# Ledger of designs, part 5: designed miniproteins, single chains, continued (4)

Each design is a single chain, and the fold is of that chain. pLDDT is the mean over its residues in the fold that is shown.

## One batch from the design tools (miniprotein)

Design m12142
Fold by ESMFold2-Fast:
Structure m12142 (fold): chain A 81 residues (1-81)
Amino acid sequence: MAERERAAELARRFLAERYGVPEEDVEILSITENSDGSFSLVVAVRLSEDTWAISWVRVGPDGEVEILLEFTIKGEPVVFK
């Protein structure tokens, strides 16, 4: 359905604007649909060659994007399997 893709696009756009990076530097690591129609996403933003911002975000059924948790890592990229 379009709703999951819409949530991913909203999260990419929001974080790209927040960090001043192109949307291609924003990776959706996971996306989970909640029973209330919202989506929970884990997103990695590549800030530079050695620096990533990792964010837990919620996209509401109305398209509102909220950052629940955010931190920056240096050196090793985050890889989920």
Scores: mean pLDDT 77

Design m12143
Fold by ESMFold2-Fast:
Structure m12143 (fold): chain A 96 residues (1-96)
Amino acid sequence: SRAEEAREYALTLSIGEQIMNGIGYYHRGELELAIAIFEAVLEKDPDSSLAWYNLGQVYYQQGRLDDAIHYYQMSLSLNPQFTRSQQNLQRVQEQL
């Protein structure tokens, strides 16, 4: 699948390049590809609060609110001062 190909390619890139590519897919509405890229980032760096946050953004865009909450909470567990995760967590919770 395109998502599997994107994940395999992402594993050959630096973490910064992978995050930029994931954000690019997210902005184009290619949400499955964005997920594959951010999962590849977490495979290399499971402590990336930014990658957890970006997965939360993708799941929120898919309307998967419970998943979005989980990923924002993971981001905050790694970086409690990450204001973007705090703000987006509150916004999602207000929609439940």
Scores: mean pLDDT 85

Design m12144
Fold by ESMFold2-Fast:
Structure m12144 (fold): chain A 94 residues (1-94)
Amino acid sequence: SADWERARELIEETAERLKKAKSEEEIEKILQEFGKRVQELPEEVAEVVQRVLIESVGRAARLKAENPDLSIEEIGEIMAEEMLRLFEEAVRRA
């Protein structure tokens, strides 16, 4: 589906930006822009992508709480990797 291809491109683009993020403010801006673009997707696809976002952010937050020595760059990389992984798992279930 063209909509799932657009969703994959958005996830991949966002993951690459998160890996390059150097500040917490930059991560927040990337995620806000991602959330706005998700609203442009069809409802069924948007719901899946929104769940991936919420879960990946939640997992990164838990890891940071358990390991406070993690850098912003490491948090961005973890969030990117989780986002890519969770999206592929969601696509396999759809």
Scores: mean pLDDT 85

Design m12145
Fold by ESMFold2-Fast:
Structure m12145 (fold): chain A 92 residues (1-92)
Amino acid sequence: MEVGRAVLDRELARLGAAPEVQARVRAAFESGDYALWAALPPEAQRALMTAEAYYLAEAVFEVVAKRLVERGKVTPEEAEKMLEEQKERLIK
């Protein structure tokens, strides 16, 4: 499950954004193109920022889980379970 995409869909639904705005926000999120990002309405930019923050949080959790396995602190199976639990918490 991709946390960033799930959060983006949630924020866009909450805003009641027009389909054209939703398409532009998704294009900006998937491409990472700042020029597309800067052309969005302010509320859509905030939704995108929120989705990007959660995307980065998921990536950080994956790095931390890998480091815990490498250091012998948890098993790979325990790390996968921790990642699943954290992803669910991020999505709410």
Scores: mean pLDDT 75

Design m12146
Fold by ESMFold2-Fast:
Structure m12146 (fold): chain A 58 residues (1-58)
Amino acid sequence: MEEEEKRKKLEEEIYRNGLAAARHDYAGQGKTVPDEELERRIREAARIQADAFMEMEK
């Protein structure tokens, strides 16, 4: 299994979990789902976290 392949899979999982958590938090607070800006931020955070995780797993 390629290291890059594993990283991309982790990024996708972190992104999905982050998006789900954000939606759950917003629903709990009675707020509307955020715009594309928040989705972009969640995606960027997932990329950073995946990179950091892969760095530590070496």
Scores: mean pLDDT 72

Design m12147
Fold by ESMFold2-Fast:
Structure m12147 (fold): chain A 62 residues (1-62)
Amino acid sequence: MELPKEHVEELKSLGFTPEVRDGELYLIDEEGRRLDLLSLAVLAALGDEKAKKALDIAYEFE
C-alpha cells in the first residue's frame, strides 16, 4: 500500500512518518516510536490530538 502525497505531507506536519510493512500501515513519531493504528486509536481515546488527526488521515484512504 502506498499513501497519496498529500496524506504523507499531512502526517509529516503532525510529526509522523508513514511506513508500510507487509501490507500494514505504521506511523513513526518524532521520537522514533513505531505506532500501529490500534496504538494510535488508544492514544486518541486518551486525548492525544495529534494521534486523533493521524487516525483521521489514515482512514481517509480506506
Scores: mean pLDDT 75

Design m12148
Fold by ESMFold2-Fast:
Structure m12148 (fold): chain A 72 residues (1-72)
Amino acid sequence: GKDAEIGALFREAIARAKAGDVEGAAELILEVGKLLGDIEAAVDGFLTAVATFAPEARENAERAAERALEAA
């Protein structure tokens, strides 16, 4: 369902952020924003997941979140 799709997109966005693929992570955050109809909720969810599962990716994740907000 939609929740499972959002979870999969966040997992891939975290993997891209960990790899330094800021633009690729931003694209997936934007897709979550479209599914939720709320880009701020998508950004908050992504950054919360990064803080929990991949804190080492914080800097790339914050840049990806900013790129997604600019694209929305």
Scores: mean pLDDT 86

Design m12149
Fold by ESMFold2-Fast:
Formats: structure tokens, sequence, C-alpha cells
Structure m12149 (fold): chain A 87 residues (1-87)
């Protein structure tokens, strides 16, 4: 979790003050069927928010999309949680 948290923090910082780019459509079924991944994704999001309390939702969505494109195994669940939160 430490490594993904550091990478996600860096990506969110890079996307501060940027407009929302087209993000990947999350696989909600994969996310909902894996409670351990949900718990880990929540922990990552909490740790990132603790470091970047004023970061925009657009910065998070852009950062999560980048992790998803890189094939990170938690990225789908992180993106799904953000997507559901912003609707």
Amino acid sequence: LSEITKEFVALVKQNENKTLKKYAKPDLHECYSNPKKISRAIKVLTQVHEQLPNASVNAYLNAATELYKQGHPLANCILALLYLGVK
C-alpha cells in the first residue's frame, strides 16, 4: 500500500488545477465482489486525502485513471469508489 499511496499522491499533485480528462469506465462488479480490494482502496484514498486535503475530485479521477491505464490491481476499485462518490 505504501508504494501505491506515494504514486497516487504524486499523480494527484500533478493533476491539481487541471480539468477533468476522459477517465476509464470502472468495473463496478469487480470492485463490489472483492471486499479486501475495497478496504485497501479506501485506505489508500484516506491516506492520500490526509496528505492532500484540498485536492479536487477531478485531480483524483485523473490520477486514478492513470493508475488504471498502468494496470495497477487496486486502480479499478479506487476509480469505482471515486466514480460512485461524484456521480
Scores: mean pLDDT 75

Design m12150
Fold by ESMFold2-Fast:
Structure m12150 (fold): chain A 85 residues (1-85)
Amino acid sequence: KKYEELLEEAEELAREALERVKEAIKAGKLQEATRTAAETVARLNQLVKEAYEADPSKAEEFKERVEELLKPIGELLNEAYEKAK
Protein backbone atom coordinates (compact mmCIF):
# COMPACT_ATOMS: atom_id res chain seq x y z
CA LYS A 1 0.00 0.00 0.00
CA LYS A 2 1.05 3.61 -0.59
CA TYR A 3 1.69 5.90 2.38
CA GLU A 4 -1.32 8.10 1.51
CA GLU A 5 -3.61 5.04 1.44
CA LEU A 6 -2.32 3.91 4.86
CA LEU A 7 -2.86 7.40 6.29
CA GLU A 8 -6.46 7.52 5.00
CA GLU A 9 -7.10 4.02 6.40
CA ALA A 10 -5.73 5.02 9.83
CA GLU A 11 -7.83 8.21 9.97
CA GLU A 12 -10.97 6.33 8.86
CA LEU A 13 -10.42 3.53 11.40
CA ALA A 14 -9.88 6.04 14.23
CA ARG A 15 -12.96 8.09 13.26
CA GLU A 16 -15.19 4.99 13.11
CA ALA A 17 -13.74 3.67 16.38
CA LEU A 18 -14.34 6.99 18.17
CA GLU A 19 -18.01 6.93 17.07
CA ARG A 20 -18.41 3.27 18.11
CA VAL A 21 -16.78 3.93 21.50
CA LYS A 22 -19.07 6.94 22.10
CA GLU A 23 -22.14 4.89 21.12
CA ALA A 24 -21.13 1.95 23.36
CA ILE A 25 -20.49 4.25 26.36
CA LYS A 26 -23.86 5.98 25.80
CA ALA A 27 -25.55 2.56 25.75
CA GLY A 28 -23.82 1.54 29.01
CA LYS A 29 -21.67 -1.08 27.21
CA LEU A 30 -18.31 -0.16 28.72
CA GLN A 31 -16.77 -3.60 28.02
CA GLU A 32 -17.74 -3.28 24.33
CA ALA A 33 -16.24 0.23 24.22
CA THR A 34 -12.99 -1.12 25.72
CA ARG A 35 -12.86 -4.02 23.23
CA THR A 36 -13.44 -1.67 20.27
CA ALA A 37 -10.62 0.62 21.48
CA ALA A 38 -8.22 -2.34 21.96
CA GLU A 39 -8.98 -3.71 18.47
CA THR A 40 -8.43 -0.24 16.99
CA VAL A 41 -5.05 0.14 18.77
CA ALA A 42 -3.94 -3.26 17.41
CA ARG A 43 -4.99 -2.38 13.83
CA LEU A 44 -3.38 1.08 13.95
CA ASN A 45 -0.13 -0.46 15.25
CA GLN A 46 -0.20 -2.81 12.25
CA LEU A 47 -0.63 0.20 9.93
CA VAL A 48 2.39 1.88 11.57
CA LYS A 49 4.48 -1.19 10.63
CA GLU A 50 3.14 -1.07 7.05
CA ALA A 51 3.98 2.66 6.88
CA TYR A 52 7.61 1.88 7.81
CA GLU A 53 7.75 -0.54 4.85
CA ALA A 54 5.97 1.83 2.43
CA ASP A 55 7.92 5.03 3.23
CA PRO A 56 10.51 4.92 6.04
CA SER A 57 11.11 8.69 5.72
CA LYS A 58 7.49 9.41 6.74
CA ALA A 59 7.04 6.55 9.23
CA GLU A 60 7.75 8.74 12.30
CA GLU A 61 5.14 11.29 11.15
CA PHE A 62 2.64 8.44 10.69
CA LYS A 63 3.34 7.17 14.23
CA GLU A 64 2.76 10.67 15.67
CA ARG A 65 -0.52 10.96 13.73
CA VAL A 66 -1.69 7.59 15.11
CA GLU A 67 -0.92 8.77 18.67
CA GLU A 68 -2.99 11.94 18.01
CA LEU A 69 -5.89 9.83 16.65
CA LEU A 70 -5.87 7.50 19.68
CA LYS A 71 -5.76 10.26 22.33
CA PRO A 72 -9.50 11.19 22.16
CA ILE A 73 -10.49 7.50 22.39
CA GLY A 74 -8.25 6.99 25.44
CA GLU A 75 -9.55 10.13 27.16
CA LEU A 76 -13.18 9.13 26.51
CA LEU A 77 -12.64 5.67 28.02
CA ASN A 78 -10.77 7.07 31.04
CA GLU A 79 -13.64 9.52 31.72
CA ALA A 80 -16.25 6.74 31.37
CA TYR A 81 -14.37 4.45 33.78
CA GLU A 82 -13.91 7.32 36.26
CA LYS A 83 -17.67 7.97 36.28
CA ALA A 84 -18.44 4.23 36.63
CA LYS A 85 -16.50 3.87 39.94
Scores: mean pLDDT 82

Design m12151
Fold by ESMFold2-Fast:
Structure m12151 (fold): chain A 64 residues (1-64)
Amino acid sequence: DAAIEEELAVRLAEAAQQGVEAVLRTLDEFAAEHGLTELAEAMKRTIEAARNAPPGDKVPSIKL
């Protein structure tokens, strides 16, 4: 449903500005509201990939 997809996209865009954990929370809440568990699980996989590889700079390990 286009209206539901648009609402999800807006919420995810706002949550993305707050961080990966906010995006994951938003997906869980949206899935609970609309019964879209499969969609939420697919998107969470993508977000967890981004979480494991944060954007931007790679810092060296703190080893001496």
Scores: mean pLDDT 67

Design m12152
Fold by ESMFold2-Fast:
Structure m12152 (fold): chain A 55 residues (1-55)
Amino acid sequence: SDEERLNALMNAMEITDKNVALAFLKGMKAAAEMRGDAKLAAEYQTIIDTLEKQL
């Protein structure tokens, strides 16, 4: 699920603060967009949307 993916990412990066995680995810999405990786950018957006629902 998107929530499990979010939790796995936060745990892997040792990020416990959801606002910090949101900033990092937005940065990762921007980097994917700059590389032309539309699929990866969309996947990060889905995780961002999931996190924003929890804030």
Scores: mean pLDDT 82

Design m12153
Fold by ESMFold2-Fast:
Structure m12153 (fold): chain A 73 residues (1-73)
Amino acid sequence: MSEEIKEKSKKLIEEARKEFEEKKSELSPKEKEVAELALEGFEKAAEALAEGRFEEARRILEEMRAEAERILA
């Protein structure tokens, strides 16, 4: 289960990163910053989920959301 989650998460993050690189020239500075934050947050959360650290993954996502809201304010 955790190994499968890790593999699927890695693939999704890699695909998202490729899409971000293709689109980053079309993004505003704030949108680019939020996208980079989201990619980093999802990567860390995916690692925590793969290791069974569900509360840590939740905390990472909550912190990411709060920071994104701060950047967009």
Scores: mean pLDDT 77

Design m12154
Fold by ESMFold2-Fast:
Structure m12154 (fold): chain A 66 residues (1-66)
Amino acid sequence: METYTPEEVGELARRAALEAGLSERGAELAGQFAKTDAVSSGEETLSGEEAERTVEGAVAIGRQLE
């Protein structure tokens, strides 16, 4: 799939956070941040590259917030 909705980006961030060893709550926060960032971009969908960058940033934030 070449494009991702904000909701799909949130799900990807949640999964990536769990794989990175974050708690369930940390993964939830990562998903929420990724979705919010994607919505704030003004686009209905993100490219794979944009989604990947958003997920990486959201996982880092989720880890910092616990």
Scores: mean pLDDT 79

Design m12155
Fold by ESMFold2-Fast:
Structure m12155 (fold): chain A 70 residues (1-70)
Amino acid sequence: SELVEKAKKELEEIYEEAVKNGWSVEEAYKKMEEKALEIIKENPDLSAEEKYEIKEEVLRKYEELEEKEK
């Protein structure tokens, strides 16, 4: 889905900003979650599957940040 790909790109931008600026894992996660929820709210025509994919991408990026802190 074009909307899912766009959402993933916006989440990637937040992830890159978090890494570049040394945000905490908690701060990065919160910002990505807020963005994901904003995208979902702004696009009510998103299917349940598309909403799931966006939320799953946030979780995957959170796990990447946690591994980076080890």
Scores: mean pLDDT 82

Design m12156
Fold by ESMFold2-Fast:
Structure m12156 (fold): chain A 79 residues (1-79)
Amino acid sequence: SPLDKLKEAKAQIEEIKAQLEKATTKEEVDALLAKLEEIARQIGEIVKANADNPEIQKLAKEIQALLTEAGAIAAKKLA
């Protein structure tokens, strides 16, 4: 289901966020960012297809917050 796919994506983003905290090279950070970008693209399509579903829209906002946090960690690693 779309909801199950979003829950799976949320778990994957949390795992990538943990990997970003441990990343020590630019190559590791870039690879993790590429994975986040692909997951974000897939989530965006699900969210757009389910615009009238409040549960999906709520979970999408939670995922967006996690993506923002992961991006901030990556930015600090690349500074």
Scores: mean pLDDT 87

Design m12157
Fold by ESMFold2-Fast:
Parts: sequence; C-alpha cells; structure tokens
Structure m12157 (fold): chain A 61 residues (1-61)
Amino acid sequence: MQAVTDEQMIAAVREATGGDEAAVAVFRRYLEKHDRGESLSPEELAAFQAAAARWHAARYG
C-alpha cells in the first residue's frame, strides 16, 4: 500500500485514543479540509494539535 487512506487514518486514531469520537471528529475534519485545500481555523488547528498529541502519547509513550 503506497498511501494510507483517510479512513485507515481515522480507524488508527479511534483505536489509539480508545474510541474518543471527539478526537476522531477533529481528525476527520482536518482531513476533509486538507483534501479540499482549505486552511484550518486557529481553533480547529488547536483542537487537531491536542488530539494529535493524545494519539502520539497513546502510540509512542
């Protein structure tokens, strides 16, 4: 597989965060906006970074 699909990324985030649907929603919104070439708002970026930090801690620390 040459690239991870959006749904595979969402599934990995859901698993790593213990099924936190709020974190999943933030990642899904990021991917949707990124795929459309849209910028995140500062609030959306902050929420994404917080969710990403929790995912990283769950997977690597």
Scores: mean pLDDT 72

Design m12158
Fold by ESMFold2-Fast:
Structure m12158 (fold): chain A 57 residues (1-57)
Amino acid sequence: GPLLELAKQYFKQHYAKFNGDRTAAIMGSAMELMKKYPELTFHEALDLALEAYHALS
């Protein structure tokens, strides 16, 4: 869905920014999602970021 595609985009951006640090990319993706959609809980944003990581692995 659109949130997962956005999570994948944020993961790629943070993965490049943090020199391939997967944890930083996952956390960065979750934080960007919550900034854009403040109604998302940390748990929901983290689940989307983890799904994006697994989809790109």
Scores: mean pLDDT 88

Design m12159
Fold by ESMFold2-Fast:
Structure m12159 (fold): chain A 90 residues (1-90)
Amino acid sequence: MSKKEQLIERVKKLAEEAIKRAKEAAKTLSKEEFIKALQELQMELNEKVDELIEEARKELSQEEVEEFRKEVQEIMDKYNDELDKILKEI
C-alpha cells in the first residue's frame, strides 16, 4: 500500500468511527447533550484530519497532496451527509 493510500485509509477510519459515535450519542443523549457531543466530536475529527494533511505535505509530492486533499474532501462530504441524516431524526 502506498503512503497516500495509507493516509486515505486513516481518514476513512476516523470518519467511520465518528459516525458510529454520533449514532450512539443520538440514541442515548438529550438533544442539548447530543449537540455538545457532536461539536466535540467534530473538533476532534478536524484536528486528526489536519494532522494527516500535514503528514501528507511532508511525505508526498505536490501532485499526491492535491489527490489526497480531493479524497479527504469526498470522505468528509460523505461524513457530513450521514451526520445531517442523524440530526434530522432528532
Scores: mean pLDDT 85

Design m12160
Fold by ESMFold2-Fast:
Structure m12160 (fold): chain A 97 residues (1-97)
Amino acid sequence: EYPEKAKEFYEKVTLPQKVGLEVYEKTGDEEEAIKVHAEKLAEVLEELSKETENSEEYLKLSKELKEAVKEGDMEKIYKVLAEVEELFKKELEKLKA
């Protein structure tokens, strides 16, 4: 029952994807775009960890994304991105309820 909070949450969680797409448009490099997306998402997760009851899960996912990007492990990046997407879906549903 907080449409404004749901909107703010959605804008924050979609920002990494927008930044990644801009990198892809400029470079044509999908791996670089996904790494930039993941780095920005890790920053968003750290910010959201301060405002959520699931702070430990957000911090864990942020750390896993940062490590995967540093290692250049694309498979691990994609796996953690999928876990973050599921977490964001659950949080958005709670904010709309």
Scores: mean pLDDT 80

Design m12161
Fold by ESMFold2-Fast:
Structure m12161 (fold): chain A 74 residues (1-74)
Amino acid sequence: SMSENQLRIEEISKELNIPISLLEDIGVLLRTLLPDASEEELLELTEKVARKLKEQGAGREDIHEIIEEVLKEL
């Protein structure tokens, strides 16, 4: 449900110290690139992108590059 997905995004934000707005932007970009993906798949990819951003010390300007890296690893 939307409620469960929102709670998961809030949990990821808190655990990784990444703004919810940034996680939502990642999700929107992933939906644009993967229009046929399920909500569950997009959440898993959003978390992978967020964790990779945190690992690399990257910011909002690097989102597109990190998304491309994550998608190449599929």
Scores: mean pLDDT 82

Design m12162
Fold by ESMFold2-Fast:
Structure m12162 (fold): chain A 80 residues (1-80)
Amino acid sequence: MPATLIVVEAELPTTDREKALAIAEEVEKRVREIPGVLRAEAGVPPSKPSLLIVRVVAEASKAEEVRAATEEIVREAVAK
């Protein structure tokens, strides 16, 4: 099955690493529920505690829909 990698990056509203990791876990869980997602991982680099990186492997035919849904989930998560 053809697949594509989608990467979404966002600045978190917190410099607290525990809060940043909790946001990443929530984003990862929500992204995995999107139809067409084959694999999803969200994390915060040790060197950049306010940076969220979301990596999604999606069905190529659904890549645009998955990207839009992932960006919305990230936007909602960082607005808190």
Scores: mean pLDDT 82

Design m12163
Fold by ESMFold2-Fast:
Parts: structure tokens; C-alpha cells; sequence
Structure m12163 (fold): chain A 95 residues (1-95)
């Protein structure tokens, strides 16, 4: 996917920002009784559009998150563990 190749070219710092922005949006949505995963998707879409990238499909969104998490586990495992715990909380508390 051309979108995945563009995401791969982003700096590690930008990828961390993207992921944290998405999780923050999901956590805020959950507090308000809204769908956290829709909020995460909307936040990621807005961020990618700000970088001149097209709107990802649901599959592309999942692949983007998987690749970023893989890189986090390699380069910043403590932050990766924090992110994984926050994502687990969103999944387990899904309405």
C-alpha cells in the first residue's frame, strides 16, 4: 500500500505522536460513552490528512497500528508496554 510506505518513512518521533494522539482520542471518547475505536480512527485520519496522506481503509489503519507497535517494542519497550495497556483498557471497556 502506498499509504503504508509513506507511514513507514515517518520519523519514530512522529509515529509516537500519531499513536499517542489516537489513544488520547479513544480514551476521551470512552469517558463520554462514545465508540473509542471510531474516535481513534478519526484522529488518525485527521493526522494523516494533515501530512497530505489519503484516508486509510480499516485494514490499512490496523496495519499502520501494528507496524508502529512493532517498532515501539524494538526501540522503546517501556512506552510500548504503556501503550499496549491503554489499548487493552479500551478493548476491555468497549460498550
Amino acid sequence: SPLLEKVRSLSFETKKELLELAIDAGEEALKNGQDPFQAMKDALNSFLLSLGMPEPSNLELWLILEEIMRELWDKDPEFAAEVANRLMDLVMNRP
Scores: mean pLDDT 82

Design m12164
Fold by ESMFold2-Fast:
Structure m12164 (fold): chain A 63 residues (1-63)
Amino acid sequence: STQLTEEQALSLLEGLLPAAERARIAALPSLDEKARAIQAYLRSLGGEISFATARRVAARLFP
């Protein structure tokens, strides 16, 4: 799998994350759960990010 930077993860999510999946993740009750969902989605595309990076990405996508 490919290790992704925060900016690469954000770019992929903006381009590829379906609206229904974005809404599902947005509805999750905590930042940590949103971060785990982002990790799972990116892993399905062959990409990996750390939990710390995923939390930063989640905070930027779902302020």
Scores: mean pLDDT 87

Design m12165
Fold by ESMFold2-Fast:
Structure m12165 (fold): chain A 60 residues (1-60)
Amino acid sequence: MRQEITEAKGQALRAMVTATPEAQQQASELLDQGNSVVDSDPEEALRLYQQALQVAQQGS
């Protein structure tokens, strides 16, 4: 699970490079939320990072 969390966060950050400013802002907010819970609820953090990735990818 920890490796999956790191991978999802990395993928979201890479996708944000080519996303629109609006999608970058939304993805950034989801990443910040995931970072706030990663130590207490890593499963929730993974879901938030995956949502950030989806938002960034759809912001093309």
Scores: mean pLDDT 79

Design m12166
Fold by ESMFold2-Fast:
Structure m12166 (fold): chain A 78 residues (1-78)
Amino acid sequence: EKKKKRLADLEKKLKENKVPKKVRDIMIKLFEKYLNSKDEVEREEIYAFMIMIATVNKEPEIIKFIEEEYKKIKKERE
């Protein structure tokens, strides 16, 4: 299941970068909501919010991961 693998990959990346558990839990929930959303506007809002959280927490590796996943998912939906 591609969704389960994507969530596991995000969790691994968050743990490797020593992101605090509260922030990890929020990011995982947002990403799960993003993957399950069928509404383009909702997806763009969740993406923007995830990038904002990663930026505020100064997590460049997490920003890069989210941007790369966003591009892959967008291509798969087209």
Scores: mean pLDDT 84

Design m12167
Fold by ESMFold2-Fast:
Structure m12167 (fold): chain A 86 residues (1-86)
Amino acid sequence: MEAEFQALRAQADARIAQLQAENPDDPAAKKEVLDLSQRLALAAMAVWEGKHMGHPDLGYAAAVHILRDDLAGAVKTLRQMAEEAK
């Protein structure tokens, strides 16, 4: 999961850089940059929570789901992490 997270993070960073270089004033590109930036922030928070709760692999799994826009998978993984922290 960590390798998948790093690959998806690199893809998101590259996409943001491409959109800013090619279409900086396009409203659709600006929206995609904002959406990707918000997902990167949420994914970083999931990784941080997983490490602090003693479940780093679940944190990376949740982050991967967030970056893939798989909200159902992200919620399921975060619920699993919360249950295992009990």
Scores: mean pLDDT 83

Design m12168
Fold by ESMFold2-Fast:
Structure m12168 (fold): chain A 90 residues (1-90)
Amino acid sequence: RRQSLLDVAAGLLGFPSAEELLSKSLVQAAEYFKKQGKESAEKLLKQGHVGGAAAVETWGELLAKKFLEWEKKGISMEEILEEIAEEIEK
């Protein structure tokens, strides 16, 4: 059950499995979120979705900032995934 919830948590963050995300550092995950947000925003802008583009870019930047703050505090990727899985289980 918990392993499946960790995979769901990783999926919410755009990764195919918990194993894939756990193989990355918080810094690598932060860089991924910034890149993904920017690329998604560029695609939405080309479709005329200005508000949607701003929202996904901001979301990517906020996630990146949060993960970098957690890295500085010594919080692990495992702890982050477990917290997300706990929220999903509620």
Scores: mean pLDDT 76

Design m12169
Fold by ESMFold2-Fast:
Structure m12169 (fold): chain A 63 residues (1-63)
Amino acid sequence: AEAAAEAAAGQRGDDARKHLTPEQRENILKALEAAGYKLTPEQREALLNAKSVAEVKKILDSV
């Protein structure tokens, strides 16, 4: 059944780098704060829930 889910299989290899881990999200948050980004509590929470770099970029576009 899982063999039919090629979109999910992509996350194991090539998309794994784009599908952020919790540790990567925390590192991104720290880097943004160090760069002087003024994040609201809502934006911080959204960033920690972001699954991909594209979602992080959308949050940053709002800052």
Scores: mean pLDDT 65

Design m12170
Fold by ESMFold2-Fast:
Structure m12170 (fold): chain A 88 residues (1-88)
Amino acid sequence: MGGTTSLYQLTKGLGDETLRLAEEYQKAHKDKEEGERFLEETRERVERLVNEALDHMWQGDISGAADAANRVQQLHDEVKKKLEEVKK
């Protein structure tokens, strides 16, 4: 259980950071509607991945929890790159 709990906590923490970056992206974006759409899409993706990680944690599925953590890390990297592009 410890390993799956740690993966869930990692997924949730990265998800929270990803949402903060998506909010910064929305504020920095010249097109308000595109910024708001990106934030909403990112919020839905984060919620889905965090919920998957929670389910895998309760089932003791380390592989599934790790996959959810990897996907939220990929989303975090994607959002960070988009924010850097918008700030240039």
Scores: mean pLDDT 82

Design m12171
Fold by ESMFold2-Fast:
Structure m12171 (fold): chain A 92 residues (1-92)
Amino acid sequence: SSEVEKRIEELAEKRAEAKMVLEAAYVLRVGLPQEVLDEAKETIRRSEAELEELIETEVPEEEREKYRKYYEELVEKKLEEKRKKLAEEAAA
């Protein structure tokens, strides 16, 4: 894998974890402290900013859409994996 792909995977993991926190609070109605929710929102914001900086500095203009799409697909895949794991752990 390229260095860019590895960094995108790391950013996708952080975003997926933060999105799971917000999903637990707002979709599953889990009572979480406001501080935890604020940290999750900040993590999403920072990860998106770091992705754009990475793409703008390390990726030619013609390849940028490909890497943004790759990131979005990774985030959704990691979210599905985390949802499945939490459901399995709750059932055990």
Scores: mean pLDDT 82

Design m12172
Fold by ESMFold2-Fast:
Structure m12172 (fold): chain A 94 residues (1-94)
Amino acid sequence: SALEERLRELVERAEELLERAREALKAGDWQTFEETMAELERVLLSIIVLLGRVDPALAARVTAELSAAGRLPPEEYLEAVERLLEDVRRWLEE
């Protein structure tokens, strides 16, 4: 479906941004890290909005987990985001 294709595109974009954020963090490039994190958060919100149209329970779970992850140190936050993207990707494959 067009919505599932859009979700796949957003998940792929989020995965690219996640890797960019990790590289910036390792390099100590805080400007690139902050800019990448801001874009990643916008993409994640778009994923949540679209998930809410097809699976409100999954959207609520992802929202709650992302909110909890926001209190974690940067490296652990990125690990939590990776797990959330894996959950969304698994849902798309079913």
Scores: mean pLDDT 87

Design m12173
Fold by ESMFold2-Fast:
Structure m12173 (fold): chain A 70 residues (1-70)
Amino acid sequence: MMSVDEKKEELEEELQKIIEEGLAQGLSAEEILAKVEKLYKERSKSLTEEEKEQFKILMEIVKDAIEKLA
């Protein structure tokens, strides 16, 4: 089984890639945020309650960063 830290690191890498690719394509902050939220919802289906709490904290940080682009 992967540790919570390993799963968090994997999600952080995927989120970073989505943000970088979105910015490179000239997407709006709203479009990038929608892609990030979609990834989180898909990943959350396989998470335990404890892992979901850690991912929720990460998503809050990412959302704040994306909102600053608007």
Scores: mean pLDDT 74

Design m12174
Fold by ESMFold2-Fast:
Structure m12174 (fold): chain A 93 residues (1-93)
Amino acid sequence: MDEERARLLREAAELLRRAAEAAAAGDVERAVELFGEAARLMTRAADPEADDELLEAAGRVAALAARERIERRGPEATAEGLREGAEVAEAMA
């Protein structure tokens, strides 16, 4: 449903904003956790038939990518990217 998809994308945008705040604060574990949760919601928004295994896999891959980005580009650059991602998710809603 368009309303359900919009709701999931707005929730993902909020999680991405919180992940950006955590990344900027140097809380790597919280940032990767929140980004993983956002990825799960975005996966469900893209595929309403996605099973729990696919959602868990999407969350794990996203968490690994977020950790690698913080390590390679630093927390502030990662936070900026997460804020941009939140704006895109909200615009797609």
Scores: mean pLDDT 84

Design m12175
Fold by ESMFold2-Fast:
Structure m12175 (fold): chain A 78 residues (1-78)
Amino acid sequence: MKTPKEALDEYLKKNSTPEQIERADKLAEEVREKTKDLPKEVQDSLVYEVRLGVAQAESDEEIEKLKALFDERIEKLK
């Protein structure tokens, strides 16, 4: 069976533009870098949630809002 990550990656490939996939990847990398001092399971969970959020976003403005929410969430976890 596909993992949640594999299922999301397939969804993004089928339903998202190359630009949306690139933005999801960049934001996921930023989240992973900001959370590198947290347990691996927490990092993987946050990366999954942010990629899912980008996949569901309908505009650049929604993506910027998502970035702000994840930055706030990460700061509260430290």
Scores: mean pLDDT 75

Design m12176
Fold by ESMFold2-Fast:
Structure m12176 (fold): chain A 70 residues (1-70)
Amino acid sequence: DLLAEAERLAAEGGGREDVERLLEEAGKISAEEYRRTVAIERAGGDAAEREEVAALAERLRAAGEEFEKS
């Protein structure tokens, strides 16, 4: 999980450049996951799956906002 790796590096005092790169890559992956979520909704997917994807989206949004404020 690129987002988790970015969080880990930031907590360990890792290089800012590496953290920024991982957050950008996580953002690209979230776009793909968003498309997957739309497909699941259209197919009438399970509520648990939709909740899991929503939780991931919230994590990514929070990380992005935190990075923007830094």
Scores: mean pLDDT 59

Design m12177
Fold by ESMFold2-Fast:
Structure m12177 (fold): chain A 125 residues (1-125)
Amino acid sequence: SVEEIVKKVREAFDYVREHLDEYLEKLSAAKSDRERQKIAEEFADEVVAKFPDLSPYEREFLRLAVILALEIAYEAKTNKLTDEQIERLVDEAIQTLRNFLPGIPDEVLEEVRREILRLAREVKA
């Protein structure tokens, strides 16, 4: 159900917040875009592994959402992005999720949007 997916998103982002500083440090130490992508994918796989009962569709969705969230948080911290710049990147990430995984309920995308905005703003503060 939509409510179950929203709950899984919230639980996944709670885990992301608990480990965010560790993974941002790893991203900052990376020597290339390829290495940063591998670090983001590694963390996304770790997050998704906490939810063994995810369908393949939910797994792919959550994995991509976590990768995009880490990229935005890293960019917000590294380049000291304004709130307007963060909102633009988050809107672009939501559009990427909608285009790559058509049929995602708007309520789920709105929850992901809220969670990524929260992460990026907390990292910048």
Scores: mean pLDDT 86

